# Ledger of designs, part 59: designed miniproteins, single chains, continued (2)

Each design is a single chain, and the fold is of that chain. pLDDT is the mean over its residues in the fold that is shown.

## One batch from the design tools (miniprotein)

Design m6153
Fold by ESMFold2-Fast:
Structure m6153 (fold): chain A 73 residues (1-73)
Amino acid sequence: SSRLEEFVRLGREAIEALEAGDLERAVEYLKRAAEVAPSVRETLERAIEAARAGDLETAIRLLEEAGKQAVTS
C-alpha cells in the first residue's frame, strides 16, 4: 500500500537523520511516520522520546519494532 511505502521511506529518513546526529529532523520524520501508521503510533512516540534524549540505539530499535508491526497490521 502507498501508506506502507511512505512509512518505510520516512523510517529510512529518520535513521539517516539519527546517524547524522540531526535529532530535530529525526523527530520530524518519526512524527510523520506516526501519522501515516497510526497502528504503531505509541511505539513511534517512544522512539521520539528516545531520540530527544539522544538515545540513538533505543530510537532505532523502536523504529525497527514499529516497522515489523506496521507490515503485519
Scores: mean pLDDT 81

Design m6154
Fold by ESMFold2-Fast:
Structure m6154 (fold): chain A 87 residues (1-87)
Amino acid sequence: LLERARELAREAERLIREGIEALKQGDYQRARDLFERAARLFDEAARLAREAERRGDPEARELLFEAEINRGLAGILIGIANLLLSK
């Protein structure tokens, strides 16, 4: 559970970096799609971290906190990409 949650979080972070590069290139549609995919992966990572915490894994709480914060940040980036697409 915890290792899988870390794998998903790392993949989501990679998608955030790709999305930022897409924003820099003016590809706002691609950026939004990448940020939406990252948000889904952070949500799944948070779900797995919550399950690991319920099973007594002492490292799960930190990963859960990080995944939830990063999910929120991904939501902000989606909002930015949507704003740029509306212009």
Scores: mean pLDDT 86

Design m6156
Fold by ESMFold2-Fast:
Structure m6156 (fold): chain A 60 residues (1-60)
Amino acid sequence: DLEKKAEELKKLAEELGLKLKINGEPTQVQLRVAAAELLRAAEENPEAPEEIVKRAKELY
């Protein structure tokens, strides 16, 4: 479900200190873009926990 995916993406982003732009009614395209941004941020952050990086990859 798109809303559950959006909530999970926001939660992971908050753990990395990142703010994602996700609308109240997210589209599939918007969630893919958000997931790509989260994954990039997690991979570029050397202090990011492996668990968060793995979950970001699973959501992408």
Scores: mean pLDDT 77

Design m6157
Fold by ESMFold2-Fast:
Parts: sequence; structure tokens; C-alpha cells
Structure m6157 (fold): chain A 66 residues (1-66)
Amino acid sequence: SELERLNERIEELEKEIKELEKKLEEAKAKGDEEKAKEIEKELEELEGILDLLKAVKKVLEKKEEK
């Protein structure tokens, strides 16, 4: 099922975002401003992808409900 594969991708991406959030906290705690900025940029990109995947999931769920 496309919906099942999409759910797996969403879960994997959410886990990756959580790991990057932890790395961002560590970088900020160490005063590594450059690394913190790089991680923040990666988080913005991944969060954008996650939002798009969740939007696609809603469209697919709506088609299966009707």
C-alpha cells in the first residue's frame, strides 16, 4: 500500500528530525555556532519535506474514505 509506505517514510523522517534536534542542542551547548546553523538549515529542509508528506497522506486518506 502506498499509504503504508508513506507512513513508514513519515515515521523515519520524524525520528531523523528528533536526532537532529538533539545534535542541535549539543552544538549550541558547546558554542559551535557554525554547526548549529548547519543543523538548523537541515531541520528546516526536513520539516518542509515532512509537511509535504503529511499533506499527501491526508489527500490519500480522503480518497480511501470516499
Scores: mean pLDDT 82

Design m6158
Fold by ESMFold2-Fast:
Parts: sequence; C-alpha cells; structure tokens
Structure m6158 (fold): chain A 74 residues (1-74)
Amino acid sequence: PLTPEEREAYQAAAIRLAKEIVELGDEKGLSVSEIAKILQHAFEVMRRALYEDGLSVEEAYRLAFEEAKKLIEK
C-alpha cells in the first residue's frame, strides 16, 4: 500500500498523465474513444509499475506516458 504522501503524488501524477495524453491525442487528431482507450492502458501501465514492479511514482508516470506516446503515434 502507498503512504499518504505517495498516494497524493500518485493522484497528482495521474492527473498530469491524463492531461498530457488528452492534449497530445487532440493534437494528433485522435477521437475521444481512441483517447479514452489510451488513457485506460496508460493508467494500467502506471498501476503495474507502481504496485507490482515497485517503481517510484515518477518512474511509473514516465513509463506510462512512453507507452501512451507509442499508441498515439501508431
């Protein structure tokens, strides 16, 4: 389980991740449905990195955003 500080950092990072993915997807002309699927995948990547792989919030954020960028550029 995350500490209160880690949970707060995770929430802030998740909000940043969502905003960045939505903005990039809009710039690339993706539909709302396509962006929603990418967001769902990115959040699952971030969750696994944080809870299963023991990565920091910032490392989990970076990994999730890199995966999202690959999907957006596809």
Scores: mean pLDDT 83

Design m6159
Fold by ESMFold2-Fast:
Structure m6159 (fold): chain A 118 residues (1-118)
Amino acid sequence: AAEEAIAADPENAQAWLDLGEKYLEESKYEKAVEYYEKALELDPENADAWEKLGEALAALGKLEEAIEYYEKAIKLAGEKNAKAYLNLGKVYLLLGKEEEADKYIEKAMKIIDKNPEA
């Protein structure tokens, strides 16, 4: 289990990431944030971990922090992360920033149309 892997090796970034994902799936967003932050201390170039941290923060209503981390994920992923762009659009809509939301949603749709697995 992820907890057992962390007990054996607390520098195992993947085990922290797996634990974050487990708590995200259980809607335990504060714990998910804690464990994703630990994973990112060990592997700060993991674009997926930044995206997942953004999802947990958005679920907690920390919308501006979620934006920062989605932008970090996009920068690391080389702009092919359609899901992070879609999530940015959704967060900007929640903030009432329709122009920014439309821009990011359009970007996500263009990526999906040209690369359906992105």
Scores: mean pLDDT 82

Design m6160
Fold by ESMFold2-Fast:
Structure m6160 (fold): chain A 72 residues (1-72)
Amino acid sequence: LEEAAKAGDPVAAMDLGLRYYVIEKDYDKAIEYFKKAAEAGDKTAQIFLANLLYERGEITKEEYKKIIDEIK
């Protein structure tokens, strides 16, 4: 799974992102893997990535709203 996610498999990247986010509570790794899945066009990963970046203060509320609006 980890090697597949690093190779750009969006399904493996999404699975690892969820594991780090929900189970491990490792938000840095969750962001890394959600970013890989989002870059491959996974809308669910784009939503999780935007939520995590906003909660951590890495993007503004306006940037967050723009990302969510573009995904819908």
Scores: mean pLDDT 76

Design m6161
Fold by ESMFold2-Fast:
Structure m6161 (fold): chain A 99 residues (1-99)
Amino acid sequence: APAPVVSEPTVTKLSDNSAIVSVTVRNVQSLDEAIEAVAKAFGAEVLERSEPREVGGMTVATLRLRGYHPALGKEAELTVVLFYDPETRTATAVGFASA
């Protein structure tokens, strides 16, 4: 199977201590693979994940991550909402980074 393809993460810096981050991952076979790919893309460790929910044919999970955030120059916690579409095998994640 083809490997996951990760987009360039988009970072919108809001302050010296906060940013909005997003990434899209293609060729993901499962929610677990999507979570791993998103965490790796953000350079962060998964601390917590919610029970997945089905919304309009998509699987939605909320993640709490922690890692060094290059745009902030320090360790940050990320709250991420991940949308996984099993039909297209695409995951989109949007997160808030707070240091």
Scores: mean pLDDT 86

Design m6162
Fold by ESMFold2-Fast:
Structure m6162 (fold): chain A 56 residues (1-56)
Amino acid sequence: SAVDVLRQLLGSRWAEVAASRDRAYLAREVLKATEEDLATNPRAADALDALLQAAA
């Protein structure tokens, strides 16, 4: 599910973002986490690929 992908991508940030209940904050943190983790974390790259495949 999309929630599972978000948990995987955001990691420890997920708890903070989910607690905020703020859509703009969620969107910003997803973009930032994707940008950072793509450079460092192959799991984040896999999660992004899964999201892009689901969107296509």
Scores: mean pLDDT 70

Design m6163
Fold by ESMFold2-Fast:
Structure m6163 (fold): chain A 80 residues (1-80)
Amino acid sequence: LTPEQQAATREAVAEAVALARAAAPEIEALRAAGREEEARRLEAEVAERAARIVLEKARAAGDERTVAAAERQIAEAKAA
């Protein structure tokens, strides 16, 4: 990894983390309301979307290791 590729990937990870953080209150509110199935679906959707953000940026940067990691996260989310 070049420093430039690593910087681009770190920005994508920060964006993914921000997305997950923004969704947390809504997921908690759904659970508090007894809407467990909707909370689970939203949680899975947010996780997949976060992984795709990282995947797209890593591909653009040529960060092959991070591409493989993001692809695995997406596959695990779909397999469960």
Scores: mean pLDDT 78

Design m6164
Fold by ESMFold2-Fast:
Structure m6164 (fold): chain A 73 residues (1-73)
Amino acid sequence: SKHAEEAERLLKEAEEALKKGDYEKAIELAREALRHALKAIEEGDVLRGTGLALRAIGLIFEAGLGLGKKIGA
């Protein structure tokens, strides 16, 4: 699925943003990855799309925790 490929690309970019401490950008990219992962599921790429969606959700929470630490420090 093109949507699964796009979700993987966006997740890699989100992971890079997270490593750089750009938590807001990481959240935005991971949210876009989640949208593409859900579209991949709708197109029948269920196993891959589900895995990508779970990774995106996890990354959103991880970036959210990082943002919380940065603001709370």
Scores: mean pLDDT 87

Design m6165
Fold by ESMFold2-Fast:
Structure m6165 (fold): chain A 79 residues (1-79)
Amino acid sequence: ALTAPLPEEELRERLKKAIEETLEQLTKEEGRKWTYEELKKLLEEALEEAEKNGELTPSIREYYELLLEEIERLIEEEK
């Protein structure tokens, strides 16, 4: 086997951590503060691109949807 399947709760926690780390890294690299709103826009574009390219499997779509939901929650908190 390549990788063992992760429980949904663990996957979600990793996604949340990755989002926070990515936001911090982008802020450092760009020399300006990145917002969750900007991150959400990029993710939406990536999702549409993957769908158009026929690369969207059920698991990949589910992953993107989880990321989008988490980012939306963070955006609402920052508002």
Scores: mean pLDDT 72

Design m6166
Fold by ESMFold2-Fast:
Structure m6166 (fold): chain A 60 residues (1-60)
Amino acid sequence: EERRKRLAEIVERLHKSLKEGNPDEAAKLAEEAATIAGLSPEQRQEVADYAKKLAEEKKA
């Protein structure tokens, strides 16, 4: 289905962003994934903030 394909693509891009240590892109991709998963705006923000922090730590 379309949602599954989009999720797989976002997960691939998110993995790449995390590996590269790009916090802005990781946060954006995490928010997109959370939106597709049907999470609330508050939950989407929490997931984005967490992904950003994780990518910043991985940047080292």
Scores: mean pLDDT 76

Design m6167
Fold by ESMFold2-Fast:
Structure m6167 (fold): chain A 73 residues (1-73)
Amino acid sequence: SAAAEALAERVRELARGLAEQAAAVDEELARRILELGERAAEAVRENTEEGFRRAAELDEELAALGDEIAARA
């Protein structure tokens, strides 16, 4: 659906921005952020209740990595 595609793209954009910040600290951390973002985008694209639940869990993991980047800054 168009809504699921729009949400997936937003997730990818947010992960990209966070990965750019991470790249200044650790390229491996940036890679992990991009991987998590893509997994979350795929979960959203499933357009199912289970997919959205998994996307929310992955978003929490991304937030934790964001906190780690802030702590290293």
Scores: mean pLDDT 77

Design m6168
Fold by ESMFold2-Fast:
Structure m6168 (fold): chain A 58 residues (1-58)
Amino acid sequence: DLLKRAEELLAEFVKKGEISEEEAEAWLEGLRYLLEESPRATREQFERLLETLRKYFE
């Protein structure tokens, strides 16, 4: 689930102090909206972004 992976990654950003909890929540809501409006394009771009960011936090 893309949203679940994004939520997990955003939690790590909050732990590291990179973003606030409110920013993470707003970001997740924005992603949900984009997935509903443009599911294919958003999913492809976001899958690549999540993979890159996960490696960054390795």
Scores: mean pLDDT 72

Design m6169
Fold by ESMFold2-Fast:
Structure m6169 (fold): chain A 63 residues (1-63)
Amino acid sequence: MDEKKEFMKKIREVEPELTDDELTALVLRFAGLSQAEIAELLGVSKSTVSRKLKRAYEIIEKS
């Protein structure tokens, strides 16, 4: 598999452990959106997006 397909497969495997916001932020980041664009779409601060992405990555790495 290419790296993108492998990453998407991994996201699906850890999806039940992610909150809706964490999953959405991770998918948008994978789609190439900036932290600022994700923050605007979710209606939160850039700091909140950063924290959500950090937690999502920690869950993926831990799995």
Scores: mean pLDDT 73

Design m6171
Fold by ESMFold2-Fast:
Order: C-alpha cells, then sequence, then structure tokens
Structure m6171 (fold): chain A 100 residues (1-100)
C-alpha cells in the first residue's frame, strides 16, 4: 500500500521518496468518494508521520497532510468527520511546529 511505502521511506530517511508517496496518498484521499475512507487514510498517514517525526521529510509530509485535511473539511458537513479532521490537523500542526 502507499501507506506502507510512505512508512518505509520515512524509516529509511528517504525524504524525496516519502514526499512522492505522500503526494500520491493526498491525491488518493482527495479523490476518494467515501469521506470516511478519505479521513481514515489521512489518520493513518499522520500517525505514520508522527512516529517518524524526527526523520528527513517528516515536516513536509505533515504539511501535505494538513493541506489535504483542510480541503476535506471543505467537502463535508458531517460533524463526526469534522472532529476527526480537526484532530488530524492538530497532529500535523504539532509536528510542523515542533520541527521548526
Amino acid sequence: SLLSKLETALKNGDAETALRYARELMEQALNEKDPQKAVDLLKQAVDIVNKYADKPGATEVAELVLEAASRLSEKTDDFDLQVDIAVIEIKAAVIITTNK
């Protein structure tokens, strides 16, 4: 899966490959017709980035996840999904801020 490829790239310190798979994951999430599946994909992505937050590319992947989460927020009026998206945005923002 793209998630497994992202995790392997981050674990190995391959920032360029991590960013490539992160972009593909964000595109997949934004084109997902099921909002729950899109949110679940972003949850898994942010948790992987958080696990490898000290690795090259982690900040830039977190920025991509934050942007995708903000775009998903614009597409849904479901309160539970909005809460899940907000948690993803907070997790990504913490990674970005901590790595400054």
Scores: mean pLDDT 88

Design m6172
Fold by ESMFold2-Fast:
Structure m6172 (fold): chain A 83 residues (1-83)
Amino acid sequence: MVPEDKLETYIRAATRILVAHVGELSEEIKEKIERWAQGKPVTYIGGDTLEEAREKALKQAKPGDLIITADKERILSAELVLD
């Protein structure tokens, strides 16, 4: 589990946010991420598994992007893409 303070810091530092998720994200999680993003681009990438969704996000990712993995009710991890 990623501490919320650390997650907010990563989101603010990132140029773009990619949300790799399994199933349908709750509106609460979407609103939370978008609030922290403060107008930065947020792209939602779904998959049948977290690994599939993460692989799709990694294929699109550029240095400076943040990859968040989430299930329906929670944020599971956050990874800043480095060069």
Scores: mean pLDDT 77

Design m6173
Fold by ESMFold2-Fast:
Structure m6173 (fold): chain A 60 residues (1-60)
Amino acid sequence: MKGIYRALKDYKGTRHWELSIKKGDLLEVLEVIDDRWVVAQNLSTGERGIVPLEYLEKIE
């Protein structure tokens, strides 16, 4: 599941450890936490946090 992903839709993080993303953002998935959450870095902002995998599409 590690790789480059694209955000399919906006996600606003509700906790300080959650990553906020906008539709079309490119992310590097660094680690899988569980079946639904990943640790990712937003390549546009440099921010890192956890984000729902279902909001992402793997492109590479």
Scores: mean pLDDT 81

Design m6174
Fold by ESMFold2-Fast:
Structure m6174 (fold): chain A 68 residues (1-68)
Amino acid sequence: MVDPTLLEGEVLLALGRMAFALGDYELARRLLREAIRLFEEALEEKPSEEVRRALEEARRALAEVEAA
């Protein structure tokens, strides 16, 4: 069963990616920053490769938005 914190983070990551694709960079940054916060929290509670990869993906997505 997925960690609820990890699941919430993954939902926000998906929404942040959609916002970026639609050109809403401000919303994308807000959603991706919250996803990163949740993934960092999940990683502190239970370190796992899945959480670490999700955190890396969210950080890369935010960097892409910040560079646009």
Scores: mean pLDDT 83

Design m6175
Fold by ESMFold2-Fast:
Structure m6175 (fold): chain A 55 residues (1-55)
Amino acid sequence: SEEEKRRLELLLKTLQESLEVYREEYEESGGDPSIAKVIEEIEKKIEEIKKEIEK
């Protein structure tokens, strides 16, 4: 399933880019807990995808 692996890699890249944006927003907000929660959710999704593609 090369197509599935490519899709997961693209999704992983998108989530990593989103994570960087939210981390910047978290810093600028002075530690908004709602942003911290979003960061935690994105990190969990990244780890799940990494397990699927052995990354």
Scores: mean pLDDT 83

Design m6176
Fold by ESMFold2-Fast:
Structure m6176 (fold): chain A 75 residues (1-75)
Amino acid sequence: PAPPELRFDVPADPAKLTPEQREAHLAGFARQLAALVRAHPLSDEELDHILDGLASYLGVPRERVRAAFAAAEAA
């Protein structure tokens, strides 16, 4: 079986995103990642790398990204 597709919109310039767009993008990615991890377990190192990368890309704190992911896992 094919792995689930993890798709996220790649903004041309992340610095031009509004706070609302950043939050929507973060929430959407967190939901997709939670679904991916549920179907295909990742190591703690792989998961940390993905979350840290997203935090750096969106310019948000790591703790914010982890909180969004934890909320998505709980849903």
Scores: mean pLDDT 72

Design m6177
Fold by ESMFold2-Fast:
Structure m6177 (fold): chain A 55 residues (1-55)
Amino acid sequence: MKEEIIKKAEELAATIEDEEELGKKVQELIESNPELTDDELAEVTAAVVQAKNER
């Protein structure tokens, strides 16, 4: 579900401070969920960026 994927992406961004490692983990999450639409992918990316900025 989209909400679970967004939550996992936010958790990764909150837990992983290294940008390279975070990028790799987020990419793995996206690759594990190929059913995500372009709109949903944009939401996941925005959630990661927002969580990084709230550190």
Scores: mean pLDDT 77

Design m6178
Fold by ESMFold2-Fast:
Structure m6178 (fold): chain A 71 residues (1-71)
Amino acid sequence: SSEREELIRKVVRYSNKITDALLNGDRKKAEEYLKEGIEEAKKHSDPKLSEGAIEALKNTYEYAEEVAKKK
């Protein structure tokens, strides 16, 4: 479905932005992208897909933050 495809594209886009920001040391920007991505995911009518998208974004943030801390 187009809504599912759009949600997947948004998750990938925000995940990339979050990861790039954290690896560059810009935690504030990464948090802004996480918040924006979560708000976009919440707008989708399928609650199961929205929940999965939010979880994916949070997991991306946590993993990228941990990688950025370990040098």
Scores: mean pLDDT 84

Design m6179
Fold by ESMFold2-Fast:
Structure m6179 (fold): chain A 70 residues (1-70)
Amino acid sequence: MSEEEKEIARKVAELLVKYLGVPRDVAERTALAVVKGMSPEEIHRELGVPLGIAQNALSIALSLGYVPKR
């Protein structure tokens, strides 16, 4: 994982905690899964994160310049 991807994951996690009240451990796991290329649906199924939180995490990552690879 690149330093740029790590920085995006950190910022996504901080925004989930600060503005959406997501617990830090959940926010960090969700942000990391997003930058590793997991879809919101996969994050919901595999990590048990609410689908809406996983979708918000992806949206935030995209706004920060994350480019998904399939």
Scores: mean pLDDT 81

Design m6180
Fold by ESMFold2-Fast:
Structure m6180 (fold): chain A 65 residues (1-65)
Amino acid sequence: HMHMELEREIREEAEKVGVKVESIEVKGDEVIVKLSGSPLKLTAAAIRMIAIGYKYGYSVKVEEV
């Protein structure tokens, strides 16, 4: 339920920043987002995605692939 809204916002943020979402995995209260893109854009996306996670009560971990 709530994780679908979280995933939607994460994907929209990735598109806005210009990074590619390779995968999103939900594990309890942790969300692992695998991204590809330039280091600067990945950093910007990670900060925004962590904030989105906090809003929904999830811990977001961003991994570069």
Scores: mean pLDDT 83

Design m6181
Fold by ESMFold2-Fast:
Structure m6181 (fold): chain A 98 residues (1-98)
Amino acid sequence: SELIERARELLEKAREAIKEGDLEKAIELLDEALELVEEALKVASPADLPELVELLREIRELAMEVLKKTEDKKLILRAIALILRSIGLLYDLEQRMK
């Protein structure tokens, strides 16, 4: 899936942004990656679901890393929103896989 591949590339860039201390860029990249994952979920076959679960877990983990490293209220709220959205999608995916 092109959407899955693009989401993975954005997550790699988000990790680099976090390492460089560019937390605003990291959140922007994570928002874009989550949008691609949400689009991929609309057209996903059962074979795609494990990879989409992994991408959502990575988005959550990186958003939590941003949350740990920032004192900016705007970035805190955006990171929390990403964490909550990824948890919700993971729950929905778990129900679809049963």
Scores: mean pLDDT 87

Design m6182
Fold by ESMFold2-Fast:
Formats: sequence, structure tokens, C-alpha cells
Structure m6182 (fold): chain A 70 residues (1-70)
Amino acid sequence: SMKEEALKVVEGALEAVKNGDLPAAIRGLEEAKELAPELSELLDKAIEAIRNGDLETAIKYLEEVKEKLK
């Protein structure tokens, strides 16, 4: 399902954030917005946090997205 695919993409983006691969994380989250448009606002907040270098806040938003996709 698109929801299961979105969860995998978000999990990959979360790992990319933790590994410092911020461009890969942002690309993954933009893809996740297409797979789960109902979470696009929360995903945009995560992307903005990544762009601002606030990785702790980005991780918190991504954990919230994961819970909503389960």
C-alpha cells in the first residue's frame, strides 16, 4: 500500500538525517509527501527543521509521522 511505502521512505529519511545525509533525507521526505499527502504539513515541518539544521526537531517530527503511518 502507499501507506506502507511511505513508512519505508520515512524510515530511510530518518536514517539519512542520523547519518548527516541531509539532501537524501529531504528527497525522501518530498517523496513521502506524495505517498501520504494527509501528512504533508507535518512532513514540511520536518523538511524545514532539516534545512534549518535543527536535526533534533526534525527527528521528533519524523517519529510522529512514523506513528501516524503505523
Scores: mean pLDDT 87

Design m6183
Fold by ESMFold2-Fast:
Structure m6183 (fold): chain A 62 residues (1-62)
Amino acid sequence: MSLDERLQEVVRLMREKGLSESEIRKVLSDTNDRIEELEKQGASKEEILKVIEEAKKEVEEL
């Protein structure tokens, strides 16, 4: 699954949890900032996927 597909899955879960569009935007912005920082540091695809998976788990725990 691509990074974009993984992020779309997180967005879907946020909507199912009843998060507002502003809350969804905030979570996506924070996640994208973390991904960009890791990419600048030369992080592996696996490390970037881990950040997305952690964001998904945080949403599931809401």
Scores: mean pLDDT 78

Design m6184
Fold by ESMFold2-Fast:
Structure m6184 (fold): chain A 70 residues (1-70)
Amino acid sequence: MEHERLQERLIEALERALEGDKEAAREAFRLLAELGERGLPLGEEAQAKLKELIATRSKEFADIPAELAA
């Protein structure tokens, strides 16, 4: 199912982003935007990893949400 595939890809991207990959963080935010556009809920695991990413790497990824809004 599309929702399940997007969730799996998001979790993988978030895990890589937590290791310091800014391109993976960009991909994770792109997948979040895709889920939001489709009205699909974010799973608890993905929510937890996203919260951790923002808390630990907010300085590195502060510009990514602005790029997604453009």
Scores: mean pLDDT 71

Design m6185
Fold by ESMFold2-Fast:
Structure m6185 (fold): chain A 98 residues (1-98)
Amino acid sequence: SEEARRLLEEARKLIKEAKEKLKKGDIKGALKLLSEALRLYEEAIRLSTDPEVLEEARRGLREVLELAMEVLKKAETLEEIKQAIALILRAIGLLLDL
């Protein structure tokens, strides 16, 4: 579906921005962008059974998982730690359901 492909493109852009935020030490900014990217991947999976869309979503979810684990390593507040863990668990859950 065209809508699912647009969601995947937007999610990829958010992941790139999240990487930039992490490089600059902006943990809160990275968490917000990763949470938004995760939501877009979840929506794309809901809207499409296209194998190409599901493969790209799987790749993106793995990247969200990797970046969320990096956030967890760098997080200094309980709020940031909890948000990173929530992202990790949700990404794993979506990957297992694919």
Scores: mean pLDDT 88

Design m6186
Fold by ESMFold2-Fast:
Structure m6186 (fold): chain A 75 residues (1-75)
Amino acid sequence: KTLKVSQMVQTVVDNINNGANPQDVANLAKNGGLSLGAKESDAQKNANNIKTAIENGDKKALTDSLQSFSNNSLK
């Protein structure tokens, strides 16, 4: 479980670094979280936070959102 969460986080980060559209990254994070057992409401909230962080260039908000993704997927 933990390894799969880390791999999904890395996939999200790679998409951001490659200049993927913020909405596409948010959709990837939402679907990834759901596949790893996150609640739908948590996955949606986290996806919205990731999208907003990317659009604003807020590295701290992005890091916090990725940490939330990991925590929600590990419960």
Scores: mean pLDDT 76

Design m6187
Fold by ESMFold2-Fast:
Structure m6187 (fold): chain A 75 residues (1-75)
Amino acid sequence: EAEALRLAAERLEAAGLLELAELAREAAEAVAAGGDTAPYGERLEAAAQTLSPEEQRRALEAIAAANAEYAARAA
């Protein structure tokens, strides 16, 4: 959902992963507008593949934290 993507974008930006944060924000906007998010998923995967192992770890931690926060709000 758009909120989960916004939370992911905030945590990715805090981790210094600005390109991934921008893509997550674009995806959140697309979800809010009722648009297709598949192209943003592909762009995020492509961007993630350019990351160092340390950056990949930070990205995974940021996304996991965002997903956990979103799940907690729904529970």
Scores: mean pLDDT 76

Design m6188
Fold by ESMFold2-Fast:
Structure m6188 (fold): chain A 89 residues (1-89)
Amino acid sequence: SDIFKKIREVLKKLYEEILKATSDEDKRKALMKGANEILDIISKLPKEKRDEVLAIFSEFLRKLSQATTEEEIKKIYDEAMKKIEEVLK
């Protein structure tokens, strides 16, 4: 799916930017940019699928904000991607 590929690229970029962030301001900017890009991508999905992707993304952001290790961040990313793939089938 083109939409799935775009979402994957946004989440992967966000994952990489969070790992590289040296300040709370950089993390906040990455999170805001990622959120805006996800909202744009899913704007054309049926409401049901859009709501499910938003719920997964919200949980992704919550878990990411609590993660302290690169291993935890990668696991959170992998889990979110699997759930989004299932919604977009």
Scores: mean pLDDT 81

Design m6189
Fold by ESMFold2-Fast:
Structure m6189 (fold): chain A 75 residues (1-75)
Amino acid sequence: KKAEAARLMAEAARELRPELAEKALEALEKGDVDEAVRLATKAMREAAAEAVAAGDEEAIARIEEAGRQVEALLA
């Protein structure tokens, strides 16, 4: 489900992109699921890029796992 996917993506990105993750969660609280998905997707994409640039293997693994779970939720 889109709302669950957005929440999962926002939580995965929270450590590296806290502002975007917070905005995504705020959009969910307001019932704007499409905006939440947009913001959470942006947050996770940017968090993934930063984790790769930093060589943070644990962060990369967490973000990849969250991505797989999101794909399963949206299937």
Scores: mean pLDDT 80

